# Ledger of designs, part 36: designed miniproteins, single chains, continued (2)

Each design is a single chain, and the fold is of that chain. pLDDT is the mean over its residues in the fold that is shown.

## One batch from the design tools (miniprotein)

Design m5228
Fold by ESMFold2-Fast:
Structure m5228 (fold): chain A 90 residues (1-90)
Amino acid sequence: EELIKQIIELGREHAEKLRTLADALLAPVEQFDELLAQTPPMTPSTVERARALIESGDAREWAEKVLEAAKQLEKIIEELAKRAKKELEE
């Protein structure tokens, strides 16, 4: 019961941090690394590809992809929250 609530809350928090990270991807590489150290870890492969694209000058395209991932996570969590609320009330 409480565990499900905690999972939903943590998921929402993580999605919000992904949105912040997408904004950070538009910053210079040095600021990007500093912000990554203060946010929860993403998949290593995603972080490494993002760094490479920033160095090539394609940071904006990667920021858009990270934002899209955040929106997808938000959808999943919203559906999970609806199911969990129904099950907790029953």
Scores: mean pLDDT 68

Design m5229
Fold by ESMFold2-Fast:
Structure m5229 (fold): chain A 58 residues (1-58)
Amino acid sequence: DDDAALERAQERGQRYAALVSEIRAELEKEGIVPKDFAGEVEISQRIAAAVRERLAAE
């Protein structure tokens, strides 16, 4: 029996995905796009940090 904890984990995952998409779209709108693998890693880490800040404020 998966309880409310699993449902919360799934909702958190969906919130995470939505925030990632939103933040990535904002960065792209600002002209911040990766051009190589190192840039992709940097952008991903920046997005992850921003998502964590948004969730911590929740």
Scores: mean pLDDT 74

Design m5230
Fold by ESMFold2-Fast:
Structure m5230 (fold): chain A 81 residues (1-81)
Amino acid sequence: SEKEKVEKLAEEALKLMEELKVPEEIRKDFERRLKEILADPNATLDDFEAAVKRTVLLLSQVDPEKALEFAKRMGELFKKA
């Protein structure tokens, strides 16, 4: 189901944010968005992708190199979903 795909992608995204040492404020913003998505039974993969794109935008303002790496690796994970 799409919810199972979102849950799996969410686990991978959070792991990646830890590996890349994403600033805590940006990680907390993402986690807040993620909780809203997971609480909504009608949430879609597109809602999750929007949260990822927001995180990339926020991260690009403080660390463009980490933003590119996060975007690249998340893009690869979306292709496998």
Scores: mean pLDDT 84

Design m5231
Fold by ESMFold2-Fast:
Structure m5231 (fold): chain A 66 residues (1-66)
Amino acid sequence: SVEEAIKRLEELKKRTVEQLRKNGYSEETIKAVEEAFDKAIELARQGKIDEAIEVYDRGGARAVVE
């Protein structure tokens, strides 16, 4: 569901941002990742799940989730 997709993205955003801060990533990198997650969440809320995944994947957020 859209609600489950949003919940997953919000939890992933929280975990990713916490991990980046603990590992000393730059403020610029953290902001970029937060922005990519926020855009994906907004698209998911609009029911545009495929677009949300694309923004998450290509916006660089996925690349920093290790």
Scores: mean pLDDT 73

Design m5232
Fold by ESMFold2-Fast:
Structure m5232 (fold): chain A 84 residues (1-84)
Amino acid sequence: SEAEEAIEKARKAIKEAKEYLEKNKEKLSEEQIKEFEEALKRAEELLKQIEENLSGEELVEALEKLTEDIKGLKERIEEEVKKS
């Protein structure tokens, strides 16, 4: 279903961002690591809220936006790593 695919994509995006952050912690300050970890935690909390409170098209749209936001967060992590 579209809902299952949207959930899987959001979960994959969070996982990829977390794995990238973990592998590159040596290139980031403690403050940057904390900021990115808190942002990823908020993304996970929002994913749970979307799964619990939304259904159908609204759920898919919310998850697509969340996935885009998470990909943007990963790009920000990548940019900071490259500056090191």
Scores: mean pLDDT 88

Design m5233
Fold by ESMFold2-Fast:
Structure m5233 (fold): chain A 120 residues (1-120)
Amino acid sequence: MSKDEKIVLEAMEMLKELIETFVNNPEKTEEKAEEVIKKLEELLSKEKNQKTKDILNKIINFVESILKIKDSPIEVQKEKIIEGLEELLKLIKEYYKDNPELVKKLEKIIEESKETVEKA
């Protein structure tokens, strides 16, 4: 696995952990989101590959959007998180179309995250 593939997988695993926190410990979501943004910004600062930078920035923007809707009804928050995950999956499939193994791993993380939100 390349360094860039590992970075994208690590970023997606951090997003999954944030979504698990949103469902299981909603009071900790803001703190966890701030931690995830900080870690993603550290990864972004060291990244040279433009596609990986674009994905990291999209994940950061997604996490920021979750924070912006924190005072919305829970059903609205769930809907927006699922929509954001679906948009992120479409982007991943486009950017990594020539790497089906990476797409498969990232799709699994996204589908597990969607299932976590839907079962909440």
Scores: mean pLDDT 85

Design m5234
Fold by ESMFold2-Fast:
Structure m5234 (fold): chain A 62 residues (1-62)
Amino acid sequence: SDRETAERILEDVRRVVESGLDHEVVVPEDTRLTDEESTRLGEAAVRLGTPVDLELQRQRAG
């Protein structure tokens, strides 16, 4: 996907981490990342202070 997609995901990850809901990093299901963008996001998440690697976005139904 485009750089803009990666940036938006990174912003979402940062907001989730800052909210204190969980320590895991999540990736939105609407994500269409290339291998390179996925790698860059992982590195950026570490720099943001996230404790874990990227994982599929968890759904909270109800």
Scores: mean pLDDT 53

Design m5235
Fold by ESMFold2-Fast:
Structure m5235 (fold): chain A 103 residues (1-103)
Amino acid sequence: EEVERRRQLLREAADYVRKAGDEIAEAFKQSKEKGKQLLEEATKRVVAMLREAGDEEGARYVEKIAKDTLEDIDKSTPEEAGRIAKGAMEEVARLLEQRAERL
């Protein structure tokens, strides 16, 4: 079933984002630049997964979360940046789970 395939992809994306969030938070403790790079890579991958699942609206929403998060990070300390990034990744994971459940 096509619906079940899309649901599985979105749930896998949510699991990926949670793991990436922990890694990104750790990277921000070492370097704000490295943390930003990993955050951008993770969001780009999730956007691609959402588009593969046919969810263009979800992809745009994740792009907006990423943009807003990067703006907040630029105004923060490296320690705060890690917490902000992790929170954003958890928000993205919750969005992905919600969209999977609505299928």
Scores: mean pLDDT 84

Design m5236
Fold by ESMFold2-Fast:
Structure m5236 (fold): chain A 88 residues (1-88)
Amino acid sequence: MTKAFLAAYALAEALAGYRLTPSVTPEQKAEIEKLIKEIEKINPLLYKVARRMADVLVARSDRTFTPEEIIELLKYALKLAKEYVKEE
């Protein structure tokens, strides 16, 4: 329930959703990948933790996401990641 946990969880859900998404336009793919790279650059450890959480979420495979949902989750994760870094 800390900002760090929320950032990791939001990013993990977005990463899992991106792996499970059946189709994405080239424009949506470019935006998704750009957001992922920005989060990784801001906090590489947060990205590593979120990626491991995403592996667990993908293994459960009980949810699908729209590209719009993935983009919104990534934007939220990016916002939280920036806030978390500033609080340290």
Scores: mean pLDDT 76

Design m5237
Fold by ESMFold2-Fast:
Structure m5237 (fold): chain A 87 residues (1-87)
Amino acid sequence: SLLQQLEDIVARLEAARSVDEAIAILRDALATTTDPRLKTLLQDAIDLLENSDFLSEEQRIDLAIGLFRIEIGVLKVIERHKRKKLL
């Protein structure tokens, strides 16, 4: 599922030791995904990492993780409100 793909990307980013490693993780995910929503989010995260050199590497990676955590949160809210089990 998209949620599982996002959680996998977050776990990989949390293990990243540098911005270059984080960008490589995101570019790999971008090359292998067919989901247009995930493609947009991955490109936004890459752009954020490449254009935030005024921040520390740790801060840049944390911001990228934050983008994915917001998307995960949105998807979890949508799933919680799909109350189809009471009909």
Scores: mean pLDDT 84

Design m5238
Fold by ESMFold2-Fast:
Structure m5238 (fold): chain A 66 residues (1-66)
Amino acid sequence: SPEEAARRAWQIQLLERTIERYKKEIDELNKKLPTASPEEQAELKKRIDYLNTSLKEIEAELARLR
């Protein structure tokens, strides 16, 4: 239905926005790594790992909607 198509399009847009936000955060965290202390590097890497895992899940959901 047109209503279901519109809902799917909205969901796709929302997921695409979330992907771009997470990618930007990963880029910013990666830029901090070279100058971070060992303790800060561990926390940055943990956050990057979490975001990468979340991205894979969101990209899989996006693929199902497409």
Scores: mean pLDDT 88

Design m5239
Fold by ESMFold2-Fast:
Structure m5239 (fold): chain A 78 residues (1-78)
Amino acid sequence: MTKGAQAVLEEIEKIKQEIIELAKQVGDEKTIAEAEKRTEDLLRRMGDSSLSGEERIKLFEEYKKWAEEVKKKLKEKL
């Protein structure tokens, strides 16, 4: 099922907040800054009208992979 653009944006914001919350619990300020920057860069690129749908899907998948890896590392510090 194709999610609407709003649902995708809400999912991205939720992922960002999950990482920031975990990073705050372990005192990792660098990860908070990285999460904010990567999310801003993703949203900016996702808004680029020159990108194909496939390129946008790839960007979101790459973001989710990074998010899972960083959440795993943060949980290891808890």
Scores: mean pLDDT 79

Design m5240
Fold by ESMFold2-Fast:
Structure m5240 (fold): chain A 71 residues (1-71)
Amino acid sequence: GDGAAAAKSGEAGAKMAAAGDYAAAQTLSWHARKYGTGEAAEYGRKAAEAAARGDNELAQKYSELAAKAGK
């Protein structure tokens, strides 16, 4: 997989979730997961899943973990 592309997509997804754009966050998290396995991509995916079910507090926590892991 392309780990660098996956990490960037995960970070972008985390930022979108933090900004309240959960649809974009979900798309970016799916893209990150498709191109790699990494902690940032995994947390980004979990943030998007939490947002999709209306758990905005949990989505925010996972998006922060994704951003931290991607650095």
Scores: mean pLDDT 65

Design m5241
Fold by ESMFold2-Fast:
Structure m5241 (fold): chain A 65 residues (1-65)
Amino acid sequence: GTATTTETRTVTEEETGAELYNRYSEGLSPEQKVVAKVDGKEISQEELAKLKPGTVVDFTLTVPA
């Protein structure tokens, strides 16, 4: 089984979705995975960098349970 934790962040003009992903993933171990979602849809890091300010992103951390 796996456990998931979701942390919601809003993209700003000062901080892109890709930068938010990098900050969120900075302290994770190799066993932990981060998935970014917008409106329940998984998006790539390239798509994260293109998000408009004001877009709400759910960063879901998955760990072995």
Scores: mean pLDDT 76

Design m5242
Fold by ESMFold2-Fast:
Order: sequence, then C-alpha cells, then structure tokens
Structure m5242 (fold): chain A 76 residues (1-76)
Amino acid sequence: MTEEEILERARKLVEKHPELAKEIEKIFEPLKTVEEIEKKAKELIKKTPDDEKKKVITAVGILKAYEILEEKKKKE
C-alpha cells in the first residue's frame, strides 16, 4: 500500500464519520510529534469497543501524523 493509498483510505473514513473525526481531531490538535499521536491513538483504540470508531481514530491519527511530517520537512 502506497502513502497515497493510505491517505485516500483515511480521508474516505473521515468523510463517512465527519462528526466523530472532528472530535478526534480536537484530541490530537495539541499534540506536536508523530510519537505522541501514535501513543494517543493506541490509548483511544484500547478504550473503544466499536471497530468503525477504531478505524476513524486510526485514520485521523494518520492524517495528523502526515501533517506533522510535512511541516517538519518545511521548517525542520
């Protein structure tokens, strides 16, 4: 699976559950590193019994991690 395919799948999940994605984005907003995003996503997934919600958490985490990596490439 390519980076483009991963991002496309993540965007499609966010489009299916926009309200849930927005709430998860608020949780990830103060986090500034990929490692913090991964740790927070894992904690939320462990607390979430719903498979679709787990997928949305993963998708939002991927998109936020990508933003952080792109900003780091630009600004160091």
Scores: mean pLDDT 78

Design m5243
Fold by ESMFold2-Fast:
Structure m5243 (fold): chain A 67 residues (1-67)
Amino acid sequence: SDIEAVVRQVAALLQAGKDEEARALLEDTLGRRLGLAPAVVELVYALVREGRLDQAIQLARSALAGR
């Protein structure tokens, strides 16, 4: 749920042209708060930019569960 909300918020920021704010939100939440590796955060960001929100959510959840 939290991951889904974050991914949707990042997508909304990207649609608004707020790329720096979108990246910062993803790095702060998935990287800093949840401890996902930078490479995983970057891949999630790329998937959101491609409009692949379901895949972005699945990847983030799988990475968090696989700790």
Scores: mean pLDDT 84

Design m5244
Fold by ESMFold2-Fast:
Structure m5244 (fold): chain A 81 residues (1-81)
Amino acid sequence: SMDDFLEEVERELLRHVAALLRELRAAGASQDTIDAFVAEANALLEETARRLREAKTREEVLQIKEETLGRLDALRDRALA
């Protein structure tokens, strides 16, 4: 179902955030940097959740997922700069 698909997408996004957090910690990021990343990632995931609820097709959901993954990667890159 679409609901099952959305749940899989949400789990994938959460796993990705967890992987990025492990990467930041392994790189020796400060607690302040980790806290800032978590706050920005959570805000992005809340925005993404709203977009996903408004999506009408699986294609739109996949586009939102890919855009969100890229934005999360950019947040990680900024945190490591």
Scores: mean pLDDT 91

Design m5245
Fold by ESMFold2-Fast:
Structure m5245 (fold): chain A 100 residues (1-100)
Amino acid sequence: MTEEQFEVVSAITLAIIGATIALKDAERRGNKEAVELYKKILDHLTKAGDAVEAGNYDEAIKHLKEAQKEAEKLREIDPEGGEFVLNLIKKALETVEKAK
C-alpha cells in the first residue's frame, strides 16, 4: 500500500466509524429518517473504500460525493450528527483528490 493510499483508506475508515456512531445515536433517539440517511451514507462510504482498494480513485470520488449529498440532507434532520459526518466526508474527499 502506498502512503497516499493508506491516508485515503484511513480518512474513509474514520468517516465510516463516525457515521456508524452517529447512526447508533440516531437509532437510540428514534430518529428513523436520520437512520435511513446514515445507512445510505455508510453504503456510499463502503463503496468508496472498495474503489480505493481497487485503485479506482475516480469511482471513490463519485461515491464520496454521493455520501456528501446525503450528509447535507442529514444536517436538516440531525444537525449535530449530520455536520460531524459531513466534515469527515469532506476530509476524505480532500485526501482522495490530493492522492490522485
Scores: mean pLDDT 87

Design m5246
Fold by ESMFold2-Fast:
Structure m5246 (fold): chain A 68 residues (1-68)
Amino acid sequence: SEAEELRKKAEAEENPELRKLYAGLAAGLEGLELYPEAVAAGEVYDEAEVERVRARIEEAKRKIKELE
């Protein structure tokens, strides 16, 4: 999965800022992957939290592109 690939990049990354961004992006993507199953299992659906996670993912992607 994309999250697994990002976790591997984080583990191999020597730049500490990029490492944090890859790890954070991976965590955000894993959260989004689990939402459909959590909702199906009767978990509370929070649109504001989902939007916050998406915003964090987009911000991390922008910063990764800037830092390389």
Scores: mean pLDDT 73

Design m5247
Fold by ESMFold2-Fast:
Structure m5247 (fold): chain A 72 residues (1-72)
Amino acid sequence: EIERLKAQYNQLAGLAESFRMGAEMATDPEQKAILQKQYDELKAQADQTKAAYDALSQQAQSQRLQSLLDSL
């Protein structure tokens, strides 16, 4: 699961960066707005995906810590 989320994050981050550069290079205001919107959406998805695998990692760590605390 974590490996899949990391791969998804890398893909989304890469796509977002491509759209960001496209928006910077665009001279047409309408095209620039479309590319900027795509960047914003992909960046949000990338951030959410990163938060998801960080949460899963933290949950696994918390489970191990709770087991140790319960044994005290």
Scores: mean pLDDT 78

Design m5248
Fold by ESMFold2-Fast:
Structure m5248 (fold): chain A 74 residues (1-74)
Amino acid sequence: SPFAEAAIKAGKEGKGTEAGMRASLAAQYHVDQGRPDEAARDAEKAALAMEESGNYGGYFTARVAADEARRVGA
């Protein structure tokens, strides 16, 4: 999604706060649209991109968003 792509880009650029915020917004948007599985997948992709860039703060924020999306979809 465009939100997940923005989160991944921010993570690669070292913008941890922006990356985490965008991942959370993307997950919430997909959950609100009835797509919790898509929210979880997009948040996981953002988390992996942030981990690759060494941005662990953003990584943990995106992981929390993924786990919340999975809980809603269960």
Scores: mean pLDDT 72

Design m5249
Fold by ESMFold2-Fast:
Structure m5249 (fold): chain A 55 residues (1-55)
Amino acid sequence: SRMEEVLAMQRRILEGEELSEEERERVDALVKGLSAAEFDALVQEATRLMAEARA
C-alpha cells in the first residue's frame, strides 16, 4: 500500500540511510495521494518511529 511504502522509506531514514532525490519525490507524491484517514495514521506511526529511534 502507499502508506506501507512511505513507512518503509521512513524506517530507512531512521536507520541512517540517505534517500535519493527520486525516492524523496516519490514519498511526497505517495503522501499527497493518501486519504485523510491514511494520512493521520501515517503521521501517528511516523511520529512513533521517530520517538522510538531517538529514545
Scores: mean pLDDT 76

Design m5250
Fold by ESMFold2-Fast:
Structure m5250 (fold): chain A 58 residues (1-58)
Amino acid sequence: MKLKALEDIPKESPEELELKKGDIVELLEVLEDGSILVRKDGKEGLLSFEDALKLEEV
């Protein structure tokens, strides 16, 4: 599943992935706390539940 960032999402921890508005990522997993694991350009990282709400399915 591909998701598009609706706004810029900053990287606040080493496990997180920095996204810019309009970036397309692959959804890999949804975690128990609502955080998601995504991949962009071969890099994997977590997005918090709040940041995951800033993504739209494409």
Scores: mean pLDDT 82

Design m5251
Fold by ESMFold2-Fast:
Structure m5251 (fold): chain A 86 residues (1-86)
Amino acid sequence: MVFEATSVEGKGGIREEKMVLRLTVDESEEKAIELLLAYGYAAEDNVEGAEVELEKVEVLEDGTVVAEFRVTLPGGKKIIGKRQEY
């Protein structure tokens, strides 16, 4: 499993992030979300009121499943053009 995160500009003080999880075909979407939260949010103290939405799931030719999430932080700081690591 590989975690990749990209950040997009937040408007009006709202921070939006796109996070991409690459996982094997035998892992469920629920597990992918749990792992994202564990490494991105549940494993570290994050901003309260964060919202995480699963936007896209794609299966690659090698059997890797890529899940793309949108993360919204209320009143958070802006993140522009930076990759976030887990």
Scores: mean pLDDT 48

Design m5252
Fold by ESMFold2-Fast:
Structure m5252 (fold): chain A 83 residues (1-83)
Amino acid sequence: SASLEALAKKLEELAKKSKNKEISKQLENMAQHLREMNRYQQQIQQDPSDQQAQQQLQQHLQQFGVYYEKFAKLLKEEREKKE
């Protein structure tokens, strides 16, 4: 979807602007998995019986979640240093 592509681009821009390299890395990984999810969602919409596309979508969703959790923890730590 256009929204997923827009979100991925925004995360990549945030990664480039971040001074924290570890946060940048998580944002870049999240953006990549969002783009792959968007690709496989479009593929599934054209052929809902595509089991390979369904498996790939699930794998990228799981990986996005892993990087999101790591990003959230790092962001909390960074905010606590400023408070």
Scores: mean pLDDT 85

Design m5253
Fold by ESMFold2-Fast:
Structure m5253 (fold): chain A 97 residues (1-97)
Amino acid sequence: SDREEVAAGLAAQGATGDEAPEEARERLFELLREQIEKLKELAREKGMEEMLEEIEARIPELERELERLVEEFADLVPALAAAYEAALKKGLEVLKK
């Protein structure tokens, strides 16, 4: 099932969380906003105005998608938050190279 595949993927990445689901949910949204701001800063530094506009346009869609995922996988939200943070960090490192 999709849920089992998500849980297996998170475990394979070592992404386990000990947070309460509601606290992890708020942390996920804060993390998303922080990483978006860092990505916007990188786009500005590189003079990529079209990329900056695209990022800003997609923020509401990303937040809405995250809400759906949090509701669907509520019991996995702490592990999902850890995996999401790791994935975004790796993405930003690639953009700097």
Scores: mean pLDDT 65

Design m5254
Fold by ESMFold2-Fast:
Structure m5254 (fold): chain A 97 residues (1-97)
Amino acid sequence: HMVKIEAHLRVRGRKTLEEVRDAIDAMAAALESLGAKVKTEILRERRLGDPNEVEVEAKITAEVPESKADEVIKALRDFAQRLAEEFGEVELEIKRS
């Protein structure tokens, strides 16, 4: 059986929009390496004040066999933790259906 995993990601920190986009692309590539069919959608990109600080909201959808769902969810959480360490503030909401 296939399951859909939908992740809503918000990243805020002292980074460029390009650096945040590159990190999201790296997440998608890692999920694809686990056998997921991945779609990424940037919902919002903002520049916030000085020094240069950005906020990016993205939706990541991964379709995987049910046996791989927990592995994909773990990968998403691990990426969010790394982004928080590198970029500052990260919020991740995951829905499985």
Scores: mean pLDDT 81

Design m5255
Fold by ESMFold2-Fast:
Structure m5255 (fold): chain A 66 residues (1-66)
Amino acid sequence: SDEAVALLQEMYDRFREAMSDAPASFEPQIRAYVAREFGEGVRERRGRLAGFTEADYREALAAVFP
């Protein structure tokens, strides 16, 4: 849906902003992570459009860029 696409783009923008120094080669990994979490991984969570908390962002960043 358009809402899901907008959410994925918003998540990507947030990750990219938080990691402004990340090389372009990391962009596919960020997009893949976001798509996995919101496309399949978070399918089981209540309210697929619920926003991430700050803690969720920090955890996701650590998972993508260990």
Scores: mean pLDDT 56

Design m5256
Fold by ESMFold2-Fast:
Structure m5256 (fold): chain A 66 residues (1-66)
Amino acid sequence: AHPVETAVRRIDENTSIGVSRRADGTAYAAVNVWNEKGELLYSKTFPPFATVEEAIAAAEAFVKSL
């Protein structure tokens, strides 16, 4: 099933945070890092969160640690 809501936060041209909310209310987050050629260098997925806000906060904290 498709997520009910998706949010993508672009940190820079090489880094984005994707968050998907499911119909059951859980949220999934992923951080993806690309090079300037658009090739994926790194992908980090997180365990499901209770809210989209928690998922975004966790992913943003992770990006700051890079």
Scores: mean pLDDT 72

Design m5257
Fold by ESMFold2-Fast:
Structure m5257 (fold): chain A 105 residues (1-105)
Amino acid sequence: SELEKVKASLPPGIQQSIEIIEEAATDREGLLKRVGEFLRERLGRELPEEIVEISADFLVLASVTDLALYAELQGEEEVAERLFEAAQNKDYRRALEIVKEWVEK
């Protein structure tokens, strides 16, 4: 609930990054479906499941990285470092935990 309130006050790109991280942490199948549908619409063809999975992982990594850079720009160096570490380890549940802790400050 607090995360939803804080998201509304953030830049649209950062809101999208948080939403992607939440989906990756809580509903990986939903994320894969959305990425697959997006790629199919954009490319006009079905892609192999393995390519959809790789694309989804790149999207999540980019989203965590964008959020970490935003945290760094806000002077939240420790938050940024923790997010970069979570991204390196592909620990998206940990990334979501870090985001929730940060927005509850």
Scores: mean pLDDT 82

Design m5258
Fold by ESMFold2-Fast:
Parts: C-alpha cells; sequence; structure tokens
Structure m5258 (fold): chain A 66 residues (1-66)
C-alpha cells in the first residue's frame, strides 16, 4: 500500500487490514512482535495483537515515505 493513495489515516487502515488478514490466516502474536522488532518498534511483552498491529502499521507508514 502506498501512502500516496490518501491521507495518513487511510494508509494506516489499509496496512492494518493486511496485518489483520495475516493474523486471521495464522500469523501469531510472536510473529507480530518479531515484525515490530525488525521495524525498530519497542513493544511491551504484554502488548495485545491490536496494539502490535497498530504500532507495526505506523512504523511501516513512516518507512514507506522514502
Amino acid sequence: MLPWAGDEEQALRDIKKILERQVARGLTKEDLRKIAKELGVEVPDDASVEELIEKIAEAQLKLSEK
């Protein structure tokens, strides 16, 4: 997804939908934590799946502006 397609909120929603779909297809909370760590996002060990999706989406959006 390109942030070019709309505002920052819309881009975040699109990224979140992709992540939610991956979780529905078997992506685990541990997998989400690994992705967050690779993106440089610090996440508490007790963070929810929803929190992980939100933080990952925000980090991906910021990195995509290259």
Scores: mean pLDDT 74

Design m5259
Fold by ESMFold2-Fast:
Structure m5259 (fold): chain A 56 residues (1-56)
Amino acid sequence: SYAELGKKYGLSVAQVRSAATLARSMSDAVAVQYLQRDLGLSEEQARALLAELRKL
């Protein structure tokens, strides 16, 4: 769920929902860059979050 991902990555539910929406409209490479810039995640954390979002 978005709440569980928020706890895992230190993000609010709103941030996770925003990330999921952006990820659906972008390629993986662009989504990873956006997650790093908007959420302050490392490349490894951004890739891991993107993989988890694709399971939802």
Scores: mean pLDDT 81

Design m5260
Fold by ESMFold2-Fast:
Structure m5260 (fold): chain A 84 residues (1-84)
Amino acid sequence: STLEKLEKLKKETVEAVKNGDLDKAIKLMLEMGKLLPESDREGHLLLIGMVLSLIGAQLDGEVPDVKIVEEQLEEIVKRVKEAL
């Protein structure tokens, strides 16, 4: 189901960020974006912002704030669930 896929993607994205695997985290975030409605412009902009933040962190050798990532992923999850 879409809900099971969403929960799995969220869990795997958080683990990838915790493990410093930002390439994997970015790919998983893009997969979550495919579950957002095409009409949810704000949801897609949030997701793009998250991806760009991870790319920036990777380029600068920064460790992303896992708590901020979790909060942003919760917003994406909420938007997908509201569209079901």
Scores: mean pLDDT 85

Design m5261
Fold by ESMFold2-Fast:
Structure m5261 (fold): chain A 87 residues (1-87)
Amino acid sequence: SMDELDREVARVVEEAVRRRKAAGRERFTPEEVQELLDRIREVAERHGASPEETARLIRLWAGLLSHEDEEPFARELAEERVAEILA
């Protein structure tokens, strides 16, 4: 279900943030942001989400990461992924 998808994506993001903080870093690298967005896509695809729903999730989580001023690249990298998904 979409509720299960939303919870799994939130868990993946929280796990990535926890690992980053455990490594003593305040911000992700661009490579870590790319990996995180790719993992969100994989989770959405495994749950049978549409391309439009997958794009929405990627944009939502990139927006949240950018809002906290932790990941200035997140929105730009998200739009690259969205363009591939909606092609």
Scores: mean pLDDT 79

Design m5262
Fold by ESMFold2-Fast:
Structure m5262 (fold): chain A 103 residues (1-103)
Amino acid sequence: MRVREGAEEARRAAEEARALAEAGDEEGAVEAARRAAEAAEEAARAAEEAGLRRAAFWAGTGAGVGLAGLAAGVAAGAPGEGGAVGAEAAARGAEEGARLAEE
């Protein structure tokens, strides 16, 4: 399912964002966080096309919260941590969307 594929991609990107943030690679963590949010947005679009409104809401919310978390981290002077936190939010939203799509 395209929703599940998006959720798996978002999770991989979130794990990469956390590892890069812990290594002090702030630019890498931000880039991985953007990929996680993009994957969650793709999961939301796939769910919308399938008529799965609740799955689309969760994946789309995850993408939005993920981008907001990244932006807040940048504003606070902690872009790596903000990226890792944002990526985790995107992955969780996409995973909940995929779970709902399988019901």
Scores: mean pLDDT 86

Design m5263
Fold by ESMFold2-Fast:
Structure m5263 (fold): chain A 57 residues (1-57)
Amino acid sequence: APSDQEKLEKYQAEGRSHMYRGQTKDVITGEPAEFYSEEFRAWLSRASHEALLRASA
């Protein structure tokens, strides 16, 4: 699997940042987030939470 940073950069480069919504599936591969590291899953959830906070602020 790609590194957490590589996946994030790929999401951003492809204009897919709107798809990090704390979901359990990778939007690129369709695999469960658990297929990648725990840290990536935690980061993805945090990024989604921060996006929601910005929207509500």
Scores: mean pLDDT 54

